# Designs tried in a protein design run: designed miniproteins, single chains, continued (2). Part 53

Each design is a single chain, and the fold is of that chain. pLDDT is the mean over its residues in the fold that is shown.

## One batch from the design tools (miniprotein)

Design m5823
Fold by ESMFold2-Fast:
Structure m5823 (fold): chain A 57 residues (1-57)
Amino acid sequence: DEPLSPEEREALTERALASLSRVPGVTEAQLAAVRDAGARATTADEIERAGVRELLR
């Protein structure tokens, strides 16, 4: 995958957080984990995988 720009990374991270926040029972710690992963991500796949990991807990 092509490396994300800071703007693209932020947009994708916010989209993942918005989706995850609609799931019943999601905690602030889970949202923080996805945001933290998004801040370190270089590709869209890394952000998507972080969101999926929290959904599968």
Scores: mean pLDDT 75

Design m5824
Fold by ESMFold2-Fast:
Structure m5824 (fold): chain A 81 residues (1-81)
Amino acid sequence: ILEIAKKGYELAEEAVRELPAIEEEYPEVAEVLRRMLEEALELFKEALEAAEKGDEEKAKEKIEEGLEVLRRAGAEIAALE
């Protein structure tokens, strides 16, 4: 579960690095995505902290919440098509 939380955090960080390119073309969408990705980063950070403390239930809950935020962010990007 620790590995899943780390992977989620890395994916959210990578997505944040892509925001400047989106902001150039779609500033309103970039703003929404930035807020979502910041939320996802915080959730995966909480998941990592819970996993490191051995709280697997809390880690799993926070991972699920973070993945749901990433799914919503992906839907926003898909809506640009």
Scores: mean pLDDT 76

Design m5825
Fold by ESMFold2-Fast:
Structure m5825 (fold): chain A 64 residues (1-64)
Amino acid sequence: MEELVEESIKRVEEAAKAGNTAEADQIIRDTVAKLREMGASDDEVAAAANRIGKAYLDAVDKAK
């Protein structure tokens, strides 16, 4: 679970640097779906999505 979240953070940071918002959105959706399949609770899914989304926004800001 944590490894999937960390991998997704790296992928959204790369997508943000490339200006590929559609790819970043898809990575977040795919990660949320996989976490739910792995038995993560709604709270765990929300926390993971928040972490990934924050990493994306921080990467977008850094790429300016």
Scores: mean pLDDT 80

Design m5826
Fold by ESMFold2-Fast:
Structure m5826 (fold): chain A 111 residues (1-111)
Amino acid sequence: MKKEVTVVFRVVGLEEKYPDPEERQAAADRIFEKVVEELKKLMEVISARRLDPDTLVVTVKADSIDQALEAARKAAESVPEFDIEVAVFTMKDDGSVEIKATTPATAARLA
């Protein structure tokens, strides 16, 4: 049974690579467009919105939080030039929030 899961993508170090706010926004827009396109291949995307220049919040339908996390991680890995942090959130039946996060594996990939 599919549930709504919130996925958060945050690009790390984007401000250091693009200190100009307009160039940073343009770079982030390109990154997030690709991430959303890749995510749509793996699961149903309900909505996507920018929280700040470096952060994208996406609502998806998934069978589990683990499925959403794996799909989000694969979507982030489609942009290997950038370190992207992923966190996923879902509401449990008791009203509590379940949270899972990944750290970018960039040290292993860029060495």
Scores: mean pLDDT 76

Design m5827
Fold by ESMFold2-Fast:
Structure m5827 (fold): chain A 73 residues (1-73)
Amino acid sequence: MEEVVKEVEASREKILQRADELGLTPEEKADIEAVMDRALEAARQGKVSEAASLDTAAHLLLVGYEIDRELGE
């Protein structure tokens, strides 16, 4: 459990750093933060599968915002 929490925390830092590098808006970044906060809560509650799914969802949101920027221009 503790290791899963640490993994989600590390993932959160990396995702948010990448969001900053990509120049995401505060609103887009807040959406990603909300999903990662849910992943952390799931990890703390021992819901490992839910935490992993939410971590994956945060990565997909980041990729989606990146693609939308490139296709929208």
Scores: mean pLDDT 80

Design m5828
Fold by ESMFold2-Fast:
Structure m5828 (fold): chain A 111 residues (1-111)
Amino acid sequence: MENLSNAVENLQKAVEAIQSQNIELAKEYTHSAFDLLRPFIPSSILKEASELDIDERIPYYQKIIETSDNPIIKAFAYLELARIKLLQGNYEEAAEYLQKAVEELQKALEE
C-alpha cells in the first residue's frame, strides 16, 4: 500500500509541475510513478507495449482502460498515455490522464 500512496503523490506532483510549466520535473515525477507501479503490472502488458511503436501504444493502453477491471492496471495505462502526451508536447491532455491515474489508484486505496 505504501508504494501505491507514493505513486499517487508522484502523480499529483507531476500535475502540479505541468501547471507550473516545469515539464522536466513533470517527466521525473511520472518516471518515479512508473517505477512504483511497475511491480503491480503483469509482465505480459509490459512486454506487449515494448514491442509496439508509439502510435500503436495509444490505442493499446486505451483498450486496457476499457477492458480491465483492475484500478492499478488502469492507472498504469493512464500514466503511460500521459507520458506519451508529455513527449508530444500535449501538456493539457497529459495532466488530464495523470488526474485519471490518481482517481484509479485512490479507488485501490479506499478498501
Scores: mean pLDDT 86

Design m5829
Fold by ESMFold2-Fast:
Structure m5829 (fold): chain A 93 residues (1-93)
Amino acid sequence: ELEELRKQLEELKEKIEEVAAEAEKLRDSNPLEAAKKAEEGAKLFQEQIELLKQLPPSPEVQEQLKELELGVKSLKAAAERLRKIAEGIELPV
């Protein structure tokens, strides 16, 4: 249902903002938990991508999909870095 999809997209946006704020708060004090929050954010971006794919294709939707795909890559890279910091493999620089 299109109306349900739009509602789910708005709810996902709010959850992504909450997860981002939590990750930021945990970055310095608990990098392992921050990494888990970044991974959660990447999963939420992937859910948003799947919902957007259910909408009729448009230039705006395609642009949002590309931005979200880049966001997933960035969050996964950040999570990997934070995990290495937590494990003592990489310095927090």
Scores: mean pLDDT 79

Design m5830
Fold by ESMFold2-Fast:
Parts: sequence; structure tokens; C-alpha cells
Structure m5830 (fold): chain A 96 residues (1-96)
Amino acid sequence: DKKKELLALFDKIGRNIATVIRLASKDLPDLIKRVRQAAQKFSEAVEKGDIEGAIKALKELKKSLQEIAQKSPNPEAQKAAEEAAKYLEEAIKVLE
């Protein structure tokens, strides 16, 4: 069902974001701050049952991760950011 699909996507997103934060925080601190802010907005929207706000936060998160994928000097951080952005696109489509 949709809930099971979303849980699997969010698990994949979370693991890739954790890798991005670990590997890119020193090189791209402003982008990592934006990632953390978007993730916080997503959590707040989910707690309030605000689906529209949750989708908006996921779109902001995806944009920041796409920028990290382009700018990070670390190949593992680039790959993790690309994978997170891909799974975020899939999650957004499930929610829309």
C-alpha cells in the first residue's frame, strides 16, 4: 500500500542524507544547513498532518541535495545526494 511504499522510500532517503551530512558538512556547510532546515520543516508538517507543507519541504530538500551532488568534492557524498534526490522525487509523486 502507499504507506508501506512511503516508509521504504523514507528509509532510503534518510540513509543517503545521513551519508551526505557525514561526508559533505565540512565542504558545504550552508547547503547542509539548508538540508537540516528542510528536514525539520518536513517533520513539523508530518506531525501536523500538513500534506501540502510536507510536499513543499521534500521539494526544498531535493533542491538542496541536487546542489550538493553538483558541488561536493567527495564522490560518495555526490552519489548519496543523487540517490536521495531520486528517492525524494519518487516520494513526492506518491504523495501528489
Scores: mean pLDDT 88

Design m5831
Fold by ESMFold2-Fast:
Structure m5831 (fold): chain A 100 residues (1-100)
Amino acid sequence: MSKDELIIKTLEEVDKELEEAYETESAEEVVELLLRTAYSILGFIEKYPNLSEEVKKKLIELLEKIIERARELAEKDPSIKEKAEETIRIAEEALRKLKS
């Protein structure tokens, strides 16, 4: 398996874990997981600027999903709004770096 294939499979597993958490965990636990994932992706992009287009595409899809889920959670539970807004801000920063 290529390095890119391994990274893509890892991102697909992360996506699956986020979906499972969204269905089973509290809004607070899910938003914390989304925030940690957004920071991890941002750090990954900053350390590895020469990513393949296939990896970039998967990262963009995952970040857009994180933003969508964070917005949905904030609408359902106002108590997590601050963490959801931070999650969106970090994910949007990562998207800017990938699209530049």
Scores: mean pLDDT 85

Design m5832
Fold by ESMFold2-Fast:
Structure m5832 (fold): chain A 104 residues (1-104)
Amino acid sequence: MTLEEKADKYQREAAGGHLGSLHDLGDIYFEMGRYEKAARLYELVVRWEPEFARAWHNLGRTYFAMGRYDDAIRYYQRALSLRHRMTPQQVADTQANLDAVRAA
């Protein structure tokens, strides 16, 4: 299945109000390099589920890709504040990304 086919599928599911589908659609737009659209979808996810640590991480990654380093740092720090909602690998990935932004 192509990224465009996945985006179409998750967009139909997200139209039904499915929060998980909104997050998945954000991931697809990020992979397509559509960072502004990905950010809007992740922002909607964290507005409804502020403890969704993975969405905070993905916001940080998206703003880093956009060159907005101060925003990226804030979102990665928010994700790490929710480390109990993350796997050890996700915590390590978030910390590595935070360190990379700070070095940029």
Scores: mean pLDDT 81

Design m5833
Fold by ESMFold2-Fast:
Structure m5833 (fold): chain A 78 residues (1-78)
Amino acid sequence: SLEEKKALIAKVVKENSDLSEEQAEEVANAVIKAAPNGSPTLQGALVKEALIGKFGVDEETATKVAEAVKAALEKQEA
């Protein structure tokens, strides 16, 4: 479900960054709103964009978080 996908994105963002639970949920909301049926690749790219653009996360950290989100989403869809 979109709710489960949103929860997974928020969890992975929270576990792999210094963002608060509220900020991680905001990232997940933005990704699901922009691409609710997007591929793991697209949703991962949107996580990176939100982390850098909205929360000022550095490119290296944002890339690692985005890769973790993509991997988690791919595992869920397999």
Scores: mean pLDDT 84

Design m5834
Fold by ESMFold2-Fast:
Structure m5834 (fold): chain A 62 residues (1-62)
Amino acid sequence: SSMEEKLERGNREGARAVILAGEGRMSGEEAAKHARELAKQGLLTEEQAENAARASMEDASA
């Protein structure tokens, strides 16, 4: 479904943001904002966005 396709895309974008934060290529704060923005667009669930934001903030301070 269109909704499943949007969630799959958002999940990939959220995962990318967390990976980039962990590599130091994106700040945890930027990755958290990106995840929440994806939730506002319906590309992630609110729970997925908050989990990604939390992970980014925990692992991205270098």
Scores: mean pLDDT 70

Design m5835
Fold by ESMFold2-Fast:
Structure m5835 (fold): chain A 86 residues (1-86)
Amino acid sequence: MEYTFTVTLEDGTVLEGKYEGEVNEELIKEALEELLGIPKEKLKIVKHEDGLLYTGTGILDGEEVEFLARYDPEKKKVSIRVRKKK
């Protein structure tokens, strides 16, 4: 099944991709690797709310970032927000 992934950066940049499969931690890592160029081994993703919410961390351009991903099954969409850690 095809899902639309949207990644929003702090500067307002929006990246979009379409991915086949099932929404889980692995598919979210694949989308983040493709859209942000972060290797999967530098990504940590944690599932919450029975797969409707995911949180995570990664390294982007040498800085630690946090991810918040919301899955909407009805719209077949995953919306991810990226923020730098303080």
Scores: mean pLDDT 83

Design m5836
Fold by ESMFold2-Fast:
Structure m5836 (fold): chain A 70 residues (1-70)
Amino acid sequence: TPDVQYIQDVGRQIQDWIDQTTDPGVRTSLEVSYGIIQSIGRIVQQDPSKSQIGIDLVNDYINRVNQQIS
């Protein structure tokens, strides 16, 4: 579904940031965020009725990550 694809795209973006970061603390924080995004994606894939809350949570997490690395 487009919602699952979007969440997977966000996960790939976080993985790219992990690959680019040299700070171990930032890397660990990004790895935790990546795990959360993957878990949300699995939940949405299994229950599409949770797509809206899943996307909202993913957007909240990615905005927080952007503020930490910017």
Scores: mean pLDDT 83

Design m5837
Fold by ESMFold2-Fast:
Structure m5837 (fold): chain A 70 residues (1-70)
Amino acid sequence: DAEQKKKEELVKLLETQAMSMEAAVRANPDDEALRRAAADLYRTISDIYDRLGFHDMSQRFQQRSDQFSS
């Protein structure tokens, strides 16, 4: 399925971006906007994994999102 492969490729790119953003959050822990952006990105990754049927991965990234949104 071409659409499924496109979503898998997209989620890998987003995970790389999320790792970079997480490093930036650690360097700037008082930047609430950056923390919210990281939370939103992890939530987007979680939603993509859920739509792909990878529910365990979806739950893992949802939990990461919650850690940055608190």
Scores: mean pLDDT 81

Design m5838
Fold by ESMFold2-Fast:
Structure m5838 (fold): chain A 76 residues (1-76)
Amino acid sequence: GKAATLAALEEAYRALREGRLSREEAIETLDRMIRDTPDPGARAALGAARRALEEGVSVEEVAEGIKRGVDYLRST
């Protein structure tokens, strides 16, 4: 649901921005979060971020995309 997706995205944003993670470390972090997240919406949102990293988007750009998603969900 919305609350689970929001919580997961906020945690992912914090990890990616504060962790100074490489692309591989960011993917591993998102994979762990996906495994630990039972909510289908949260898993889908985290999965989209992981795919962007695999497709060559920078960790910083993915983190900013997550932030925009968080801001959008909070506005609805």
Scores: mean pLDDT 82

Design m5839
Fold by ESMFold2-Fast:
Structure m5839 (fold): chain A 95 residues (1-95)
Amino acid sequence: SSYFESLSPEGQILFEALKKEPGLSHLSDEELAKLAQDLIDKFGSIDNIANASLEELKEIEGIDAVRADLIRRVARELAGKSSLPGVDLLREVML
């Protein structure tokens, strides 16, 4: 789509991942593309978004506490593509 082509390569990766998040399904492709690019423009990388605080994410227009949490979760999933199921089980026990 034209929105996808306007994104940086890392913005495209984030956009596709955000589009698959059920909690963001009410947002249009245009709104998701804008959020993805605004996040990359502010933080520089998906890894930086994954490590950002909810307060830093909320500095972007259109991001509330719920959206910030969902976006950070998506970015962490993208950054953690090498994590095994056993590591997630240990994290759940430690929380």
Scores: mean pLDDT 73

Design m5840
Fold by ESMFold2-Fast:
Structure m5840 (fold): chain A 81 residues (1-81)
Amino acid sequence: SEKLKEALEKLKEVVEKAYKKFKDEEEFTKILEEADARLQELGDRYRAGEISEEELAEGVEELTKELEKKIKELEEKIKAK
């Protein structure tokens, strides 16, 4: 429970920080849509009993790291134009 709570809080922080800077970028909207779809899939697997709460927390942590990478790549693309 605690680990999942921390993972979700970290994801929220990353999204809020990025949204403040990139909310009007089309590419950012696509990144958020992909992240939301993956988070939904993790939630569905958890509700179906396919993964544990610990595995869900790990999945959210991995999603957050991938999201941070995509946001950094977007920032570099914007600077390169």
Scores: mean pLDDT 84

Design m5841
Fold by ESMFold2-Fast:
Structure m5841 (fold): chain A 61 residues (1-61)
Amino acid sequence: MVEEIAERIVEETGLTREQARAIAEGVLSGDDSPAVRLILEGKVTAEQATKAGRIAKELLA
């Protein structure tokens, strides 16, 4: 599940698999901290994080 979600995020957003997996795992556990941390560290944009979170939520539903 998480691995497949991460691959879709990579395909749709251009994030690394590591970044995509962190966001997907965060969504699965109800924790947005990984996405927020990546934005604060300048590793992903708010737009990329928002899209990744939306993809993860959609695939988990």
Scores: mean pLDDT 79

Design m5842
Fold by ESMFold2-Fast:
Structure m5842 (fold): chain A 78 residues (1-78)
Amino acid sequence: AELEELIRKYEEEAERAVEELRKENPDMPEEQREAVREATLFLARQLAKAKLMNPEEVKELAEKYSPELKALAERAEA
């Protein structure tokens, strides 16, 4: 289905982004590395689903469950 293909694409991009981050931060603790990976994959899946639904509600849900992702996004902008 279109949704599954979209989710796969986002998951692949998320995995690559996490791998790049890991190479740039080789001394990052395992716990932090896993947390970033899980949060990134979760957000990628939610964004893919949001393309077919109300993105505002999904955005609020992601923000509520992923405060670390919000902090990381703000740091990336700074």
Scores: mean pLDDT 66

Design m5843
Fold by ESMFold2-Fast:
Structure m5843 (fold): chain A 72 residues (1-72)
Amino acid sequence: MAAIQQRIAELQKQLAADPNNVDALLELASLYYRMGKFDEAEALLQKVIAIEPNNSSVKMILDNIKHEKSLY
């Protein structure tokens, strides 16, 4: 648990310096998804789509998150 929180803090620091860092946005979204924070993960992935509208991998992950949210 502590290691995940440390990594989240590191990624947030990277995003404060470079808000369009797609790698940092994707990693942070993945961590939130693993924590069950689907709304936070979806928001980060929406930002990636705004930067890279043709990113097929992110579109697939968004579809998976929408499916998970429909189960609750």
Scores: mean pLDDT 80

Design m5844
Fold by ESMFold2-Fast:
Structure m5844 (fold): chain A 67 residues (1-67)
Amino acid sequence: DPLIETLLQIIEDQPTREGMFVMAKYFLEQLDGERARALYEAIKRRLGDRFTEEELEELEKIVRSKE
């Protein structure tokens, strides 16, 4: 999905890890449940090492709230 790849790139391009988390959270909150799930899985696969376990849990909580 070109949208998911674009959003993932914007997250990765943030200059700080805090900025990456804020952008990831913002995009997940704006997306529908299907796209939020797709973005979360892409974040976990491609950028999972850039986030703490607690941060990934917070992001997944947003996705689950839309399911």
Scores: mean pLDDT 85

Design m5845
Fold by ESMFold2-Fast:
Structure m5845 (fold): chain A 94 residues (1-94)
Amino acid sequence: SSIERARTYLEENFQKQINLQEVADQFGVSVKTIKIIRQNILHQRAFELFAQGKTITEVAYALGFESQSHFTKAYKKWFGVTPKEDRETFLKIK
């Protein structure tokens, strides 16, 4: 599907600066769909790095954020919890 092709492209180009509108147009999906796919990839990558014992700052920079502050603000907006809260929940279960 177009969504599956878009996901593969975004996973392969995750660390690159991309134009979300151009990617949306390329795969025939909405910009909102591209943003959601990218958020899901980011969330999965964040948890992989938390499992490796990375700090919130290290995770922010590894995921291409300018700062921990920008990462925390974006993460809370996308997932409803801060990276610190999400990591603490993960560590309590494991």
Scores: mean pLDDT 81

Design m5846
Fold by ESMFold2-Fast:
Structure m5846 (fold): chain A 86 residues (1-86)
Amino acid sequence: KAILTIKIPRSYAPPVGTPVTVTFEDGSTFDGVVKKVKLVGETAYLEVEVEDCSKAPAVGTKVTLTWTVNGKTYTAEGTVVKVECY
């Protein structure tokens, strides 16, 4: 398992427990779950748990997060700021 800390704009932050799809620039996707949300000014820091640490991106990687709440699909662009493998 790995925890990816991804920074996104605060207004787009999904709640804890939300399933998210993380999409990389090469089109590869990973499914994860939001475990923690920290709001700092205009930025949200999401801790997203993913199952496979070997596929965790490097710090500085730009990603697209996609999730669905109440039948609406949301997309936010973010940057990986921390990676922790367990």
Scores: mean pLDDT 80

Design m5847
Fold by ESMFold2-Fast:
Structure m5847 (fold): chain A 81 residues (1-81)
Amino acid sequence: SVEEVLAEAERLHEEALAALAAGDEKTFLQHEMRLAWLLTSALSRLPPDSPEAARLRALHERISREVKAALGLPYRPVSGS
């Protein structure tokens, strides 16, 4: 189910960030790669305009931003008011 995919993706991301913080880059990469496969596999089975696909895309975008931040990679600045 989409709920199970969302829950597993969150778990893999949390474990990946914990591994990175502990200096275990190999485990970090393995979890993030598995997460990417899980999300892309689930998205390929859903109608692109479905609410479920939108939820998976939103999670993937959030995780991508958090991974870039954790790795010190440049992000596009968002102008705040």
Scores: mean pLDDT 79

Design m5848
Fold by ESMFold2-Fast:
Structure m5848 (fold): chain A 70 residues (1-70)
Amino acid sequence: SKDQKQLQLDLFTIALNSTQFVIQQMQEKLAKTTNSSIKQSIQDLISQNEKEKKHLETVIKQLQQEIDQL
């Protein structure tokens, strides 16, 4: 139903906002880090979260298109 799809959209939007917040916090930490090994670990975590962000954006776009067709 439209209501069920809207709830899913709302939940994925919350997840996207949380992922964006984590990326921002990691980027701020990276800027303050001088140790090369720790920098690499933070960069790897940012990359993983950026992939999750892209996945969430794709799912949200698909759900929005489905809602718009109802």
Scores: mean pLDDT 89

Design m5849
Fold by ESMFold2-Fast:
Structure m5849 (fold): chain A 86 residues (1-86)
Amino acid sequence: MKIEVKVLLEEDSPELKEAAKKLLENLKDAEKLSELMVELHKKGIHVSYLEYENNVVIIAVSKSPSLSEEIKEKVIEIIREINKKL
């Protein structure tokens, strides 16, 4: 089964793109992924990680400790679109 990965960046910045790339490279290693998320949080980069229906991964990356309402709505919309295709 094809695993679909959705990456949401709160802003189009090189730092958030680099963080997303590192997270994607470690998706198969839960221990390294968890450690990386903690290190990114200490540097002011906040990561939300969601697994949905065993075949979809949603990663949201922000420089703000709280996700904007816009990013939260995008996550909900992605989940709704996936549910419509099932």
Scores: mean pLDDT 73

Design m5850
Fold by ESMFold2-Fast:
Structure m5850 (fold): chain A 96 residues (1-96)
Amino acid sequence: SEELEKLKEMAEEVIERIIEAYKASPADTPEQELLDAATEIVMEVAKEKGITEEEYIRMLIEIGHMVVTALRAGETDLEKIKEQAHKFLESRLKEL
């Protein structure tokens, strides 16, 4: 699906920006602030890419929160994070 490929590319950009923001954040940054920052990154990426579909924005926000949770748990394997995001998108698009 062309739409799935576009969403995967946006998810990867979201993941990369969240990882950069996480590394720049103090170690004692509250979880809610990191989750809010991830949501803001998703909204910026969606705006830059011209995405207005609420369902797609919600999926990307869920991915952003998933990334924050993984990073807080000490996950360092970026490929694993990307694979989990891709699997999530494939599953959710089948349910739309």
Scores: mean pLDDT 85

Design m5851
Fold by ESMFold2-Fast:
Structure m5851 (fold): chain A 88 residues (1-88)
Amino acid sequence: MKETPEEFEASVQVALLQIQLVTEKLAADRAIKNNDKEGLKEVLESVRKLIEQLDALLKTAPASLQPTVQALRDDARELEKKIEEALK
């Protein structure tokens, strides 16, 4: 079974967005622990941009990757909510 160039590119994009989400989770946890509201606001902006990228990818990704992209989007939305609650 050989992946198409398009499927390969989409898989790479998914992997990069997964790494970004993990990085944002770690940054959010650090900012919350340190009561760093400015840093937490920066993470919130990054997470919102990540959600926009995931929404765009969900519209174009191959059917085989749709569940993975959707799961990442849901995880990113939960992180957004966690940050918004911490900023209240």
Scores: mean pLDDT 84

Design m5852
Fold by ESMFold2-Fast:
Structure m5852 (fold): chain A 65 residues (1-65)
Amino acid sequence: GVTQAQAEELLALLKEGVREGRIAEAGREVYERLVAMGASDEQAQALATRLALAAQGSGAPIRPV
């Protein structure tokens, strides 16, 4: 499985992709890394989707501090 540290690294890659307008490229890289780590296509797609949602922010508009 994917460790917490690996998930955080993949999330950071997706956040950078969002910032640079390269979310599709970042998502592909995350998917390829997950498959390389032994995940199935289905597992890699599910986890990549979850991480992409986290990277794009689940935040309601709340006052920044």
Scores: mean pLDDT 71

Design m5853
Fold by ESMFold2-Fast:
Structure m5853 (fold): chain A 81 residues (1-81)
Amino acid sequence: AEEVRDELLKLVSDMLNKIKNGELTEEDFEAALKKIEELVSKLTPEQKAQVREWLENALKRLKEMGYEKQAEFLEKVLDIL
């Protein structure tokens, strides 16, 4: 439901912040991707489309700003959707 969508977006935001700060470990990255797969499986098709649009817009911005590591993470999240 809406709570699952909000949890997914918060997790993505938290991971992007960790990458930006150089705090993301390989273990954190793998754990986050597994949790994202779980959360995505609970979304409706309409919610998946909405999240995809938001993440695609964020990805474009990250690429424009030169945040390559954050962009790579977001591309992986979009592949799961």
Scores: mean pLDDT 81

Design m5854
Fold by ESMFold2-Fast:
Structure m5854 (fold): chain A 55 residues (1-55)
Amino acid sequence: SRAEAVRETLDQLAESLDKESFEKAAQTLIALSRERGDEETVAVAEEKLAEFRAS
C-alpha cells in the first residue's frame, strides 16, 4: 500500500540522514501532504517523526 511505501521510505531516510536532515525531510513531507489533503501520509509521517524524536 502507499502507507507501507511511505513508512519504508522514511525508515530508509532515518538510517541515511542525520537527525536535522531527517526532521526537515519529515516536516516537508507532512506540509506537502497536508496541502494535498493526504491525511494518511500526514499520519504516517507524524508517527515516524514522533518515534524518531522519542529515541
Scores: mean pLDDT 80

Design m5855
Fold by ESMFold2-Fast:
Structure m5855 (fold): chain A 74 residues (1-74)
Amino acid sequence: MSLEELAEEGIEIAKKSPVSDPEKTELAIEALRQAAEEGDKEGAATSLRSLAKLSTDPEAKEKLLELAEKVEEL
């Protein structure tokens, strides 16, 4: 998977899952999109971890953290 594909998967998970702070979640999604466009792997992984922290669904948290690890391995 490319950085852009991993980022888009993370955004889809975040949008479909319940979150503790919707406004903070939108900011993290925007940061993730920007990091992916710029090829910023560290920024993308950080944003994915932020989305995991903001998610209230344990399954979504796990998937978002797995995506952050995959981004770091690119």
Scores: mean pLDDT 85

Design m5856
Fold by ESMFold2-Fast:
Structure m5856 (fold): chain A 88 residues (1-88)
Amino acid sequence: SKLEKIKKLIELAKNPEYAKAIEDRAVQRLVDLGVDPELARELAKKYVEKMKKGYSPAGLAVDSIMQGNVLEAEAARAVQLAAEEVYK
């Protein structure tokens, strides 16, 4: 189910090794979009920490788009996609 997948991705982010892999992949995605590397790292860390606290990055991305926060939405999306790549 969608909820079961979300829960598994959040649990994955609680593991320090997987959290780092998710962060590094999210940074690469943001840099490829033209985001400054230092800012990309800060944003990736921010959304990985929110994920560890039980927030869905996909949900946070939608909320950010609805509020007009395009860069924040891209950062949350990058973390979601990175987590899906690290999953399994």
Scores: mean pLDDT 87

Design m5857
Fold by ESMFold2-Fast:
Structure m5857 (fold): chain A 102 residues (1-102)
Amino acid sequence: SSRAIAEEIRRRLEEAFDKPFEEALEVAKEEVRRAAELAGIELSEKELEAAALSWLYLVAKERGLISEEEEKELQEIAENTPEEEQLEAVSKKIREILERIF
């Protein structure tokens, strides 16, 4: 079921936080690839990395590891960056936040 798959992905992402950041990112990329394949979605390498970073960010946020200031800065980047540059700008900021956490 979709719920069982989502719970398994979440568990693997949570376990990845016990790893160095680059290893955690590779785990997240593998989980994004699995989800994309199951959904029949093709992702570019940039989209795959952006999704992996976002999934790790959401787990960190649920764990209370993201400050209100960091969340606000990320929102401001997303709102003030041209649409064509949003993926790169948001991904860069999420990476910086995650590198602080790991």
Scores: mean pLDDT 84

